Designed miniproteins, single chains, continued (4). Designs and how they scored, part 86

Each design is a single chain, and the fold is of that chain. pLDDT is the mean over its residues in the fold that is shown.

## One batch from the design tools (miniprotein)

Design m15169
Fold by ESMFold2-Fast:
Structure m15169 (fold): chain A 69 residues (1-69)
Amino acid sequence: GNAEEYLEKGEKLYKEGNLEEAKKYYEKAIELDPNYAKAWLNLGKVLFDLGKIAEAKEYFEKAEELDPN
């Protein structure tokens, strides 16, 4: 699969409330495309929901650096 396919699988899992599985798919998307701003943003959202607020903030900042629009 490609980075976008992993992102889409992660988004489906996130909507289903499966945060840990969603995290794994977003991490795989980033491994394939480290410049995929949306994957960093979505990973940050999962980390925020898991209570990892400081880590979430770092990933939101990374997403903004990659896509400041």
Scores: mean pLDDT 86

Design m15170
Fold by ESMFold2-Fast:
Structure m15170 (fold): chain A 59 residues (1-59)
Amino acid sequence: SKHDLVEQGLVLAALGRDEEALRLLQEGGASPEAARKAVELTKAGQGREAYELAMESAG
């Protein structure tokens, strides 16, 4: 599901696998801007905010 792709993308972001994270977040329905911001938030230790932003963008 789209939800599973977004969650997997956030896990990859936490592992520092940025290119794969951006790809999966966008395949899950997040906009390019939201995917990029979610990766940045994850790197900043703001995982909850990253999750909420990515999920809201994906619908």
Scores: mean pLDDT 86

Design m15171
Fold by ESMFold2-Fast:
Structure m15171 (fold): chain A 62 residues (1-62)
Amino acid sequence: LSEEEIIEKLMKEYNISREQAEAIVKAARQPSLSPEALALLAEYLGVSPEEARKMIERAKEL
């Protein structure tokens, strides 16, 4: 899938904004994500750090 298709699928699957989906894709491109960065992303998304991690893994799978 193209990056645009991944963003669209994340928006549809999680009912999130384009900006939130773009943040998830950006995190998924990092070779490693610190616990602090994960916590900030989770707060931005309004979910738990565990849920944010699942969203990142989903983006990598797509």
Scores: mean pLDDT 82

Design m15172
Fold by ESMFold2-Fast:
Structure m15172 (fold): chain A 65 residues (1-65)
Amino acid sequence: SEYFGKGVQAYKAGDYEKAAEYFEKAIEQPSSADSPLVWENLAQAYRKLGDEDKAAEAEAKAKAL
C-alpha cells in the first residue's frame, strides 16, 4: 500500500499524527489489514501520540494475526 510507505516516512520525520493517519488508511485495504506489521506500526504511532487505548487495541490486532 502506498499509504504504508507514506506512514513510515511520516514516522521517521517525527510526524506521528500523519503517520497514524496513513497507517489507518493502509488498514482500510484488506491485504494490509491482515498484516501484523502494519498494525504494529500503527500501535507505535499511537503510543508516540499518547493514545494508550488505541495503541493497545492495535497491538492486540497485530497479535491476533
Scores: mean pLDDT 83

Design m15173
Fold by ESMFold2-Fast:
Structure m15173 (fold): chain A 64 residues (1-64)
Amino acid sequence: MELLKKAEEYFKKGEEYEKKGDYVKALQYYAEAYRYARQAGAPKEFLQKIQNKAQEVSDKLLAS
């Protein structure tokens, strides 16, 4: 199984839950995406993209 593809799948699920306003689930999926991306040796750009999305969602969760 391609770990990088799994990271992309979890990242997309994070975006789906973020659009639904389910920030807790969005953060959980972004965390899994980051874990798989790191294990896959993904480019720093992709890891940073996941971190940026997780931070954005975390900020929204803390604001409510």
Scores: mean pLDDT 84

Design m15174
Fold by ESMFold2-Fast:
Structure m15174 (fold): chain A 76 residues (1-76)
Amino acid sequence: SKLEALLDEIRKYAISDPERAIEKIREALELAGVDKETIEKTIEGFKEAYKEGDLDPERTARGLGALIKDTLKKKE
């Protein structure tokens, strides 16, 4: 799916190209119908984790996948 492809790109670029990963996070969350405030908080958390050197791409992708799944269940 488009969402799964975006999560794969986020995983791929999280450490090597964080700005590209952020754009893919925004695209995925917007596509899933996540509200703007939650999207911006998610991106801010990603930036802080990257800055602190504790960013885990797989954990990030799993967390985003869970947020997407929860949002889609509520927006049927």
Scores: mean pLDDT 83

Design m15175
Fold by ESMFold2-Fast:
Structure m15175 (fold): chain A 68 residues (1-68)
Amino acid sequence: SEIEEELKKKLEELKKRLEKEHDKETFEKLYEIWEKMIELFLEALKSDDKEKQEELREEMLKLSEELE
C-alpha cells in the first residue's frame, strides 16, 4: 500500500512534467504507458510466484520500448 501510494505520487508528478513538455497526443500516449507499467509493477510486487513476476517484468520491458 505504501509503495502504491508513493508510485501514484510519482506518477502524478510525471504527468505534470509530461503535460508541460509534450503535446496532448504524445502526453496521453506516454502517460498511459507509464500507468500500465506501474500497474504491472504493483502486480509483480503483490505476487509471490517468481514465474508470474518474471512474466510481468517482461511485459513491463515491452512497454518501456514504446516510450522510446
Scores: mean pLDDT 77

Design m15176
Fold by ESMFold2-Fast:
Structure m15176 (fold): chain A 103 residues (1-103)
Amino acid sequence: SAEKEKLKEKAGEFINKGRQAFLDKDYDKAIEYYKKAVEYAEKAGDDYLLAVAQLNLGKAYEAKGDYEKALEAYEKAIEAAKKAGDEETKEVAEKNLKKVKEK
């Protein structure tokens, strides 16, 4: 539907804004944008966008030192990536999850 397409576009927009904030090392702003991306991806029912948003949210939490929230985000990224058939995002999230569990 046109409404689902708009939700996907908003999810992508917030993923891009989150990535820019992350590159600027503004992890609090990156977290806010990635949380918005997660919300829109969930509303759109888009498991690919949800996996990408959750993976990047996990990276932002990890960069901030919030390892518990990073683990939760990576676990959600793995689940969404499996549903989407996104092997690349799944493997990155699994690697990052393992690394954070060792901290």
Scores: mean pLDDT 92

Design m15177
Fold by ESMFold2-Fast:
Structure m15177 (fold): chain A 70 residues (1-70)
Amino acid sequence: GSAEELTQKGGEYAKQGKLEEAAEAYKKALDLDPRHLAAWNGLHEVGEVLKEKGKEELAEEIKKYLASLR
C-alpha cells in the first residue's frame, strides 16, 4: 500500500544519510496509516540519529509528532 511504499522510501533516504527526507517520508506513511509499526519505528530511529547529530529542533518536532499519534 501507499504507507508501505513511503516507509520503504524513508528507509532508502535514511541509508543515504538524508534524514530530513527520511523523516518526511515516514511522517507521510503515518498520516496514511497511524498504526504502521515499521514507519513508526523508522521515524523514531531517525529522531534519535538527529539528536546525536545535534539537530535538536527537528528531533523535538519528530518526538511531538509521534506523541500525537498515541
Scores: mean pLDDT 84

Design m15178
Fold by ESMFold2-Fast:
Structure m15178 (fold): chain A 80 residues (1-80)
Amino acid sequence: MESKDDIEAEQLISFARMFFVIAKKLAEKGDLEGAIESLEKALELLEEAIKIASPELRKIAEELKKEVEKELEELKKKLE
């Protein structure tokens, strides 16, 4: 049965996915600063999810966190 903490973790992961999609759209239109801000919000939500998630959800959140961090590094390089 889904625990309250797992429900909250799933919501946090869902919001993080939303910000990740927003970041990709912003980057596509050249708004690199807006994209970076959205990725940083996604990262914050994923860090919260990881703290409360079951091992299975934690793995999903950690994998998404790695994707967000990779995109964030690439966008920061474009601002050089």
Scores: mean pLDDT 84

Design m15179
Fold by ESMFold2-Fast:
Structure m15179 (fold): chain A 66 residues (1-66)
Amino acid sequence: LEEVLRAAREAARAIKDPRLRELVERAVEHAEETGDAKLALDTARIAAEEDGNEEALAIVEEAERA
């Protein structure tokens, strides 16, 4: 859980669009409240793809394998 949330935050930092970054940060906060790490990771993936950010996408994909 903590590792996945860390990866989602790391991806958010790499994302260039501040709106997409906030979307991921919001999902991480929600995941911390509910314990649903998958929500944070799925949101990070969508945001990374929308941003066209290969660095953010790589961070998410690495966390999905762990």
Scores: mean pLDDT 79

Design m15180
Fold by ESMFold2-Fast:
Structure m15180 (fold): chain A 55 residues (1-55)
Amino acid sequence: SVHLRVAAHDLGLSVEQLEEIYREHQEGTSLAALGRRYGLSRRQVAGALRAVEIA
């Protein structure tokens, strides 16, 4: 979706990386661990998850 492409661009990530973040979170990975892995703040990780959910 357009929302996923915009969110990915704003975070400096690909759409595939946003989908991977969502999958890892669903598998039990914490927001802090995802932030460390992708170089994002907790707020940015939460924004990425929301972008996938509303896409």
Scores: mean pLDDT 81

Design m15182
Fold by ESMFold2-Fast:
Structure m15182 (fold): chain A 99 residues (1-99)
Amino acid sequence: MELAEQVAEAVRRGAEAGNAELPTYWAEAVKLLQASPELRPYLEAGEAMKERFSKESEHMGVAMGLMTAAAGVDSEFRQRISRAAMELAKNGAREEAAA
């Protein structure tokens, strides 16, 4: 679906970006989800999960937030977000290991 494709693209750009740009790509995903009022409760839950897991790692926070927000969409979208979130977490681990 178009919304799922747009959110997946925002998450992919976030995965390719460095740590400094993660908040920007999360904000883009938030805007896309906010355009669908029915997804607002999942977006709010996603923001709560992002805040909770950001205490362990910013990448983990973004990953958990996106996975939670995706729960309100469809199975294909959930799979796309899960794969993108895992890639974000892996990129964060590589950057932390390289530092």
Scores: mean pLDDT 61

Design m15183
Fold by ESMFold2-Fast:
Structure m15183 (fold): chain A 75 residues (1-75)
Amino acid sequence: SMVQQLLQQAEQLEKQAKEYQELAERFQQKSDELLKQGPEQQDGADANRKAADGYQRKAEELKKKAEELKQQALS
């Protein structure tokens, strides 16, 4: 069934989005921890924040794609 294939693909993308969301949260926490150590850790904090933002963007992209596949399955 085409409907089942689209829903399965959406589920896989949602799983990947969750993994990227968890990576984003981990890098954000690391950034926050580095900032607590003092201003000398600013470069490390910035690098981890940039990584978090990148993973967050990827998670949102995958969630949007999964939603589009679900809409196609229901049409």
Scores: mean pLDDT 89

Design m15184
Fold by ESMFold2-Fast:
Structure m15184 (fold): chain A 56 residues (1-56)
Amino acid sequence: SMTGKEARVGSVVLDGLLAGQSDEEVRQKALEVGRELGLSDETAQRIFDAIKASLA
């Protein structure tokens, strides 16, 4: 199940994409927020990929 930290990264990704930020800007933001929350870059990237796929 998604942790509260993973859900927070997910919200950042969704908000960025809906605000019209580029994929690269949103991806970098997800990695930065993930690092601040103690998540691995792999976990942050997975969350970015999953949300991007759900919007396609």
Scores: mean pLDDT 84

Design m15185
Fold by ESMFold2-Fast:
Structure m15185 (fold): chain A 75 residues (1-75)
Amino acid sequence: SEEELKKVIENGEKLLDNYIKKAEEMGVPESKLEEIRKIADQAREKLKNAKTVDEAIKVLSEALRKIREIMYEAE
């Protein structure tokens, strides 16, 4: 439903913001933070164009996977 889709998108945007804040708190280098922010921005654009809950979840899962990979890469 449209209502469920909107809720998934809103929660997803908050989750992306929380991961960026966590990366900053973890001391991830600025170059990698820029990559994380770019991934999050691209995900936000894709979420605005998502037509189904499944599409929104796939966008979020892919973005979060990439962000986590950057954050938890051994440095």
Scores: mean pLDDT 84

Design m15186
Fold by ESMFold2-Fast:
Order: structure tokens, then sequence, then C-alpha cells
Structure m15186 (fold): chain A 88 residues (1-88)
């Protein structure tokens, strides 16, 4: 397996983790700070490995029925996680 293939798998796993957390928030109404942070951090990691995943994630959150406030908080954690990864 090439390094590129490993990065693709890692990006897909991060996106899957994010999608699971977003669906959990939408289905249960549990928008605790811990869950929002976990969703954001997973999205930040996915975006770091594949920038195209930001648009896909934004669409997925809206389709899942998350509020604009919940989306904003998730994106704030994603931006922080992305910045930390870019600084490393």
Amino acid sequence: MSLEELNEEAAENALRTFEGAAKYIAETGNASEEVIRAAGEALGAAEYLNPEYREKALEAMREAGLSEEQIKEILEYADKALAELEAA
C-alpha cells in the first residue's frame, strides 16, 4: 500500500467518524459540547487529508437536519483541529 492509499483510508475513516457523530446529533438531539467537539475534530482531520471533504461534510450536516448554530460550532472545532495539524 502506498502512502497516498494510506492517506485516503485515513481521510475516509475520519469522514465516517464525522458523519456518524452528525447523524447521532440529528437523530438523538444530543448536541453536547463533547459530541460537537468530536464531530468537529474528525471533520478537521478529514479536511486536512482531503480538502474536498469540507463541502461534502457541510452538505451532510444540512441534509441530516442539524441547526445552523450546531453546524457553526462543529466548523469552529474543525477549523481549530485543522490549524493544529497544519502547524505540526
Scores: mean pLDDT 80

Design m15187
Fold by ESMFold2-Fast:
Structure m15187 (fold): chain A 62 residues (1-62)
Amino acid sequence: MTEAQREADRLVDEAQKALKQGNYEEAKKKAQEAIDLATKAGVGQISKKKAQKIYKEALKGL
């Protein structure tokens, strides 16, 4: 597993935790960062999909 993949997974977990706590702005930022890292790494399709879902949910809460 690449370092970028590990960081993306960590950001997804943090974004999900923020979303659960109602911290929509933080969830949005962390999800966006996870998407960016997964895209730059050229893979991470599962992490990218999870981050995109969290991003959309965070936007609905804002």
Scores: mean pLDDT 78

Design m15188
Fold by ESMFold2-Fast:
Structure m15188 (fold): chain A 86 residues (1-86)
Amino acid sequence: SAELEEAARRAEELARHYAALAERLAAAGLDEAAAVLARVAEALREMARALRAGDLAEAERIAAEAQALLEANREAVREAVAAVLA
């Protein structure tokens, strides 16, 4: 469906942004935050694949795991991003 394809495309775009940010954080020596964002990027790519397959339950499961990972590491990621933007 057009809705699932749009959602998958958005997930892939977001995955590219997180992957680029992870590489930037790693280059700055912020390895823990970089690893978190790299894992989120991979989860978003897996979510896009599930969406294209029409597997909404799997897409929601992956999205929940990615959100939980970001929430658990919220402060570390926030501090690392702020340091790179300074």
Scores: mean pLDDT 88

Design m15189
Fold by ESMFold2-Fast:
Structure m15189 (fold): chain A 111 residues (1-111)
Amino acid sequence: SLAERLKEAAERMRKLVEQGDVEGFRKVAIEAIDKLYEEAKSLEEFREMARRFLATLAGVARDAGIPDEKLAEIMREFAEKMAQAKSKEELKNVLYEFVDKLAEAIEEFRK
């Protein structure tokens, strides 16, 4: 059901970005992160779920027109931050920062 929930979230996020609703994109992404945080029984389980969620968001960002080089830069930065997170709370905050970074990039490349 995680794969199906991520697919549903991705479809919702793509539609919101297409409509120019970047704030709606942020809200859907944060809601998904909060659900993964509540469901994960350990930091390592949350890290595994977060890795799949990052891949899902990268697909949404690519479809939104973010250049591959810029997306690769953001993905490298946040893969490192995620690996360094020492608690579920720290990892959740890193994921929130990642969503904000993607939203800013989407706004920059919407034209």
Scores: mean pLDDT 86

Design m15190
Fold by ESMFold2-Fast:
Structure m15190 (fold): chain A 67 residues (1-67)
Amino acid sequence: MIDEVDVAIALVEMARAIALNDIKRGKPEEALEFLRRIADQVIEKFPSPEVRRTAEEALREVEEAAK
């Protein structure tokens, strides 16, 4: 169980890094759409408070970077 949550958190963290890189390349819309899709799928499969918090923090950071 804990290992599955850790993997889910790692997936969100990797998606955040990809999204931030896409924003730096001038693709903020694609970055946000990609991260939201991954976050939704990960939260649905692993509905833990830690996974949800990590996804919400990642989305916030990417949304701020996209402004």
Scores: mean pLDDT 81

Design m15191
Fold by ESMFold2-Fast:
Structure m15191 (fold): chain A 73 residues (1-73)
Amino acid sequence: SAEDEELKKKAEELIKKAREYTEKGDFEKAYEELREAEKLAEQIKDKKIKNELLMEVGVEALYAAVRKVFPDK
């Protein structure tokens, strides 16, 4: 649906922005962007699109957590 397509597009932009914050070491902003992406993904009616976006959010959250706990020294 057009609604699912728009939600997907917005969620993907937030996920991309979260990665950019993670690479800069701004973990608080990275988590804020991922939280908003998750909220948008949860509104998607198509289960495949929803699950793929939620998986991407989970991967990016794990990546941010690893980068925060084990900074490249």
Scores: mean pLDDT 87

Design m15192
Fold by ESMFold2-Fast:
Formats: sequence, C-alpha cells, structure tokens
Structure m15192 (fold): chain A 67 residues (1-67)
Amino acid sequence: GPSEEAKRAAREAAQAAARGDAAGAGHYWVLSAEHSGNKKDAEAARAAAERGDATAAASVGHDAFLS
C-alpha cells in the first residue's frame, strides 16, 4: 500500500482541491504519486501542470485516491 508520506500528500491534495486551489492540488498529487512509486501518474500530472492544466492534474490524483 502507499507510504505514510504518499497518504499525507494525497490528503493535502484533496484539501487543496476542496478550496478550489487546482495548482496546489496538482502539486500534492504529483508528490503523492512519486512517494507511492507510481511514475506514470506523476508524469501525467507533471505534463498537465506544464500545460497550465492544473485542474486535470488534480483530477488524475483524485481518481487514483478513490481507487
């Protein structure tokens, strides 16, 4: 299962998304994916953030958290 660092980052991402902070949510989802060893999700979130699509980055992480 995910590390405590990955769980904490995912929790912070969810809180940022709840506040409407899409950029912060994307940042924390990338961090959570990296701590869990999921490089594909981290790469997808990073690519979305580089395009200025922080909302898409947040959505990828949110779906992974609910799975």
Scores: mean pLDDT 65

Design m15193
Fold by ESMFold2-Fast:
Structure m15193 (fold): chain A 94 residues (1-94)
Amino acid sequence: SLAELEAEVAAFRAALPASIAAFKAQVDANQSEELKELARRALAELDPLVAATKAALQQALAAGQISEAEYALLTAAVDELAAAHRELLDYVLE
């Protein structure tokens, strides 16, 4: 439901700073060339993956599987998650 989705997105937003800090701590503990190579690949694929995800959301909206409100909420969450992923991938590559 929209209310459940709103609650999930709010929980995601509230947890995001601590999740970023925890991930950075794991990167610091587990630095390797393999991790950096995976991060380089993930970074190169991030923008195409975001575009594909948004296209899938548009298709779900057109098919009546999600509402316009759910589409707007999910699209905003995708952008926020993509920005967080870019920050973390850039951190791995330092």
Scores: mean pLDDT 83

Design m15194
Fold by ESMFold2-Fast:
Structure m15194 (fold): chain A 64 residues (1-64)
Amino acid sequence: MAPTPENIERAVEEYREKYGDDPEEIEEVRKLLELMSRNGVDVEELTGISLTAAAMRALAREVE
């Protein structure tokens, strides 16, 4: 099913508040959250901990 935009935006806001308003990182985090939501993962349970891990993983893939 389609991801809920409210959950994605909330998670992105948490990342923004913690790490600042970096558009590049925010876009990668948003993309990861969309993929996870499509798989039925609860964004609320991802919390900041999982968000930071997901963002770091996305950055690592780009550096590859």
Scores: mean pLDDT 60

Design m15195
Fold by ESMFold2-Fast:
Structure m15195 (fold): chain A 75 residues (1-75)
Amino acid sequence: GNTYSSIEEALNHSNSSVRKILEIALKKPKSFETDYMGIGTINEVIPVLKNWYGYTYEIIFDPNNPWLARLKVTR
């Protein structure tokens, strides 16, 4: 899996879905939700949201496809 050492690295080198989520998090909203996306993309963004932005998260799996999930994010 992708591991990023900085927010700048994550923004420049992650996929477009990860970048979109990180751009929302940079605006420091109290909470936000994502669209359904591949579980690999979710696993890339969780450490940044948790470790660098102090968010808590809930993973909501798609009942029609267990390889797709969305995030509910709160701080």
Scores: mean pLDDT 74

Design m15196
Fold by ESMFold2-Fast:
Structure m15196 (fold): chain A 60 residues (1-60)
Amino acid sequence: SMAEARAKAEEAKELARKGVETGDESLLEEAERIGAELAVQGYVDLAEEIGRFIKELLAK
């Protein structure tokens, strides 16, 4: 459902934030995996939101 997809997107963003803060690349990979999964399921806007969030976190 859209509510479940949105919850997954928020989970991915939280994982990405923790990954950048701790230097744990596995958390960033998991966030990217969730984004790819959402895109395959048709939630392209949510996947793009995750990708943009990660890109902004990595912009030093």
Scores: mean pLDDT 83

Design m15197
Fold by ESMFold2-Fast:
Structure m15197 (fold): chain A 77 residues (1-77)
Amino acid sequence: NAEKQLALMRALAEVTGSPALEEAARLLEEAVRAYEAGDFEKAEELGREAQRLAEPVLAAMSEEELRRARELARERV
């Protein structure tokens, strides 16, 4: 679910304070809007770019940061 992925990305950005994750969340929000508009190709491209930006930050996150982000995302979904 793209909405749940967006909620998680926003929570990850909030927990880490990472500008890269904030940008990834913005791109994922645009991907959700494109998907809702029926532009699946654009949604896929935006989603891939968001993952590319998030990947190095997520790889560096601690288990505690990941746990906190999941808790915040669960509350928002």
Scores: mean pLDDT 79

Design m15198
Fold by ESMFold2-Fast:
Structure m15198 (fold): chain A 78 residues (1-78)
Amino acid sequence: TAAYNAGVAAAHQRDYETAAAYFEKAFEATGSAEAALELGVALYQLGKYEEAIEWFKKAVELGYKEAEGLLEKLEKEL
């Protein structure tokens, strides 16, 4: 989606606030596990760890298997 691509571009520039906004829009439009994962990553970079963990859990629930390993790693460190 256009919103997802815009989020990726913002994240590459380390504009995580803008990235989070676009990934949220992408998730609202598609319900995509990838958008949920990327939103979690952007929130983590912004220091919003609790919100990031919730979005990683949502990505796992939606079938993004790779998010499970990331969630386990974060729960060990946080």
Scores: mean pLDDT 80

Design m15199
Fold by ESMFold2-Fast:
Structure m15199 (fold): chain A 87 residues (1-87)
Amino acid sequence: AEAAFEAEVARRAEELRRLAEEIEALRDTDAERARELELEAARRLAEELRRMLERALERGEITEEQAKEYYELLDREEERLRELFAK
C-alpha cells in the first residue's frame, strides 16, 4: 500500500513537472489563454496531491519524514508555477 501510494505521488508529481515545462515553453506566445488554463490545471493537481498526502499521513500510510519530502517537492513546484504566472 505504501509503495503503491509512493508510486502514485511520484507519477502525479512527474505530470505536474511536465505541465510546468509546457507552460514555460508557452510564455512568449499568443497562447496566453491556453497557458492560464494549464496553470489552473497544475494548481488543482498540486492541491489534490497535497490532500492525498494529508490523508495518507493521518491514516499512517506514510511517515512524517516521507510526507515532509513530498511537501517540499510540492512547495518547489508550486513556487515554480507562481514564478511562471508572474511572468
Scores: mean pLDDT 72

Design m15200
Fold by ESMFold2-Fast:
Structure m15200 (fold): chain A 69 residues (1-69)
Amino acid sequence: GKEEAIRLLEEAGVLAVLGRLEEAIELVKQAKSLGAPEKPLNKAIEALKRGDVETALKYLREATKLLEQ
C-alpha cells in the first residue's frame, strides 16, 4: 500500500546515504511495484546507478511528497 511504499523510499534514502546503492535501488524498484510515482523514481534509480546520492535523495523526496497527497 501507500504507507509501505513511503517506508521503502525512506529506507532507500538511508541506504543511499550509507553508500549501499544497489540495496537502495532494490527498495526503490519495490516501491515502484507498489504504485509509487514512476517518473521521479526512475530518475532516482538512474542517479543511484551513477553514484549521485544528492540527486537521488531529491527525487526520492519528490516521490514521497506525491504519495502523501
Scores: mean pLDDT 88

Design m15201
Fold by ESMFold2-Fast:
Structure m15201 (fold): chain A 68 residues (1-68)
Amino acid sequence: SAYLEKAKALLEEARRALEEGDVEKARELIIQASEAIKALLTYEQDVATAQELAKEARELEEEARRLE
């Protein structure tokens, strides 16, 4: 799935941005990943995968807030 691959890639890039201390870049990537996750849920109805990716996105968002 193009949406699945995009969401996973964006979340991986967000994690790397947080490791580098680039909180703003990480937030932008998390937003983009959330859009891909919404598309995955809406158009492919892969609810279980979308929920798992959304959880990962929320965890990265919380990490970004802690680094501020």
Scores: mean pLDDT 83

Design m15202
Fold by ESMFold2-Fast:
Structure m15202 (fold): chain A 77 residues (1-77)
Amino acid sequence: SEAEKYIKKAEEAEKQGRLDVAADFYLNAGKIYEREGKLDEAAEYYVKASELFEKIGKTKQARLAREKALELRPDLE
């Protein structure tokens, strides 16, 4: 799927240490899954984006991605 293409790009960027790029690709995968109604998968990739933004000190982006995941999956609190 379209989301799976972004996930592969994110994983490759992560392996290269390009964590900001990886976070952006995971964020895009989350958005695609959300549009497809795959809320569990969307929340998973929003969490991955949040964790990567946190690692690079982008705390505002990390918080926004985390809030999006919790909106879709409140049980992840």
Scores: mean pLDDT 86

Design m15203
Fold by ESMFold2-Fast:
Structure m15203 (fold): chain A 61 residues (1-61)
Amino acid sequence: SAAEKSAAASKAAAEKGDATAAGTAGYQHGLMGNNREAAREAAQAASDGDAAKAAEYGVKG
């Protein structure tokens, strides 16, 4: 699914240390899953430069 593909992209970006890419993918994944809280937390983590945390919240969405 698109959500699974987005979650995989978010995780891959986090493994490369790209907080912005991880947060963007996580935000999109959260929105597709109708999990606004996960989407918001992924965006906030990306803003804080925490790629791993951004990806984690995105995948939970």
Scores: mean pLDDT 65

Design m15204
Fold by ESMFold2-Fast:
Structure m15204 (fold): chain A 68 residues (1-68)
Amino acid sequence: MPLMPGPITDPKELVEALEAALKRMKSPRAQELLEKALKYAKEGNIVKASILATSAMLWEMEESSGVG
């Protein structure tokens, strides 16, 4: 339940967005990084969560870009 909806970055919205992204990820490496991001986000370490989530997105994009 959202306590108070923010503009973009709300800690609870971040966790929910990461869980939704994890369900849509196709790359196993991206999923592992996103699971770690979720752990850090739930612990309140937003900085590490953001770094790991960005890494997961980059891995997903790189593996998706290799469509040859």
Scores: mean pLDDT 73

Design m15205
Fold by ESMFold2-Fast:
Order: sequence, then structure tokens, then C-alpha cells
Structure m15205 (fold): chain A 95 residues (1-95)
Amino acid sequence: MEERELALREGRALATYLQTRPRISAEDIRHWLERAFPRLDQRDPRERERLRAVLRGMREVLPAITDADIEAILAQPSIAAAARYLAAVLRRALA
């Protein structure tokens, strides 16, 4: 519960920050994912749940992000694929 609450807060903070940025690239997202979720490529369930909570926090600030978007990001086969998908979702949500 506490770890999930921290992840939700991080997601809200990141989404608020992204609203102030002129642009974000898939490469920027990939670097963030590699640092914040280093075991995501190993399909670690704890990292997946933490990322799900961060994405849900982002959705509270950016309501255009759907549950289907979150599950599609988490279903991607690699960090690079997840980063490209999330970049497309954020481009839509920030428009």
C-alpha cells in the first residue's frame, strides 16, 4: 500500500511536469524507464505493478490516458517498445 501510494504520487508529479515541457521524446522515456524500472525487461511483477501505479497517477492529471493504454504499455515486450507506446499515449494526452 505505501509503495503504491508513493508510485501514484510520482505519477501525478511526472504528469504535472510533462504539462510544463514543450516536448518529450520516446528516447527520454526509455532512459527514465531504464533507470526507474531496471528489471522491467526481466518481466519482474513488482516493477510492473510499480509502473502500473505510476501510470495510474499520471492518469489522474492526464485523464485521456485509459486503462487500456496502461495495460498495453505494460504488455510491451521491451523497455524500448514500452517507451514508444507511452510516448504516443502522452502525445495524445497532452494535445
Scores: mean pLDDT 82

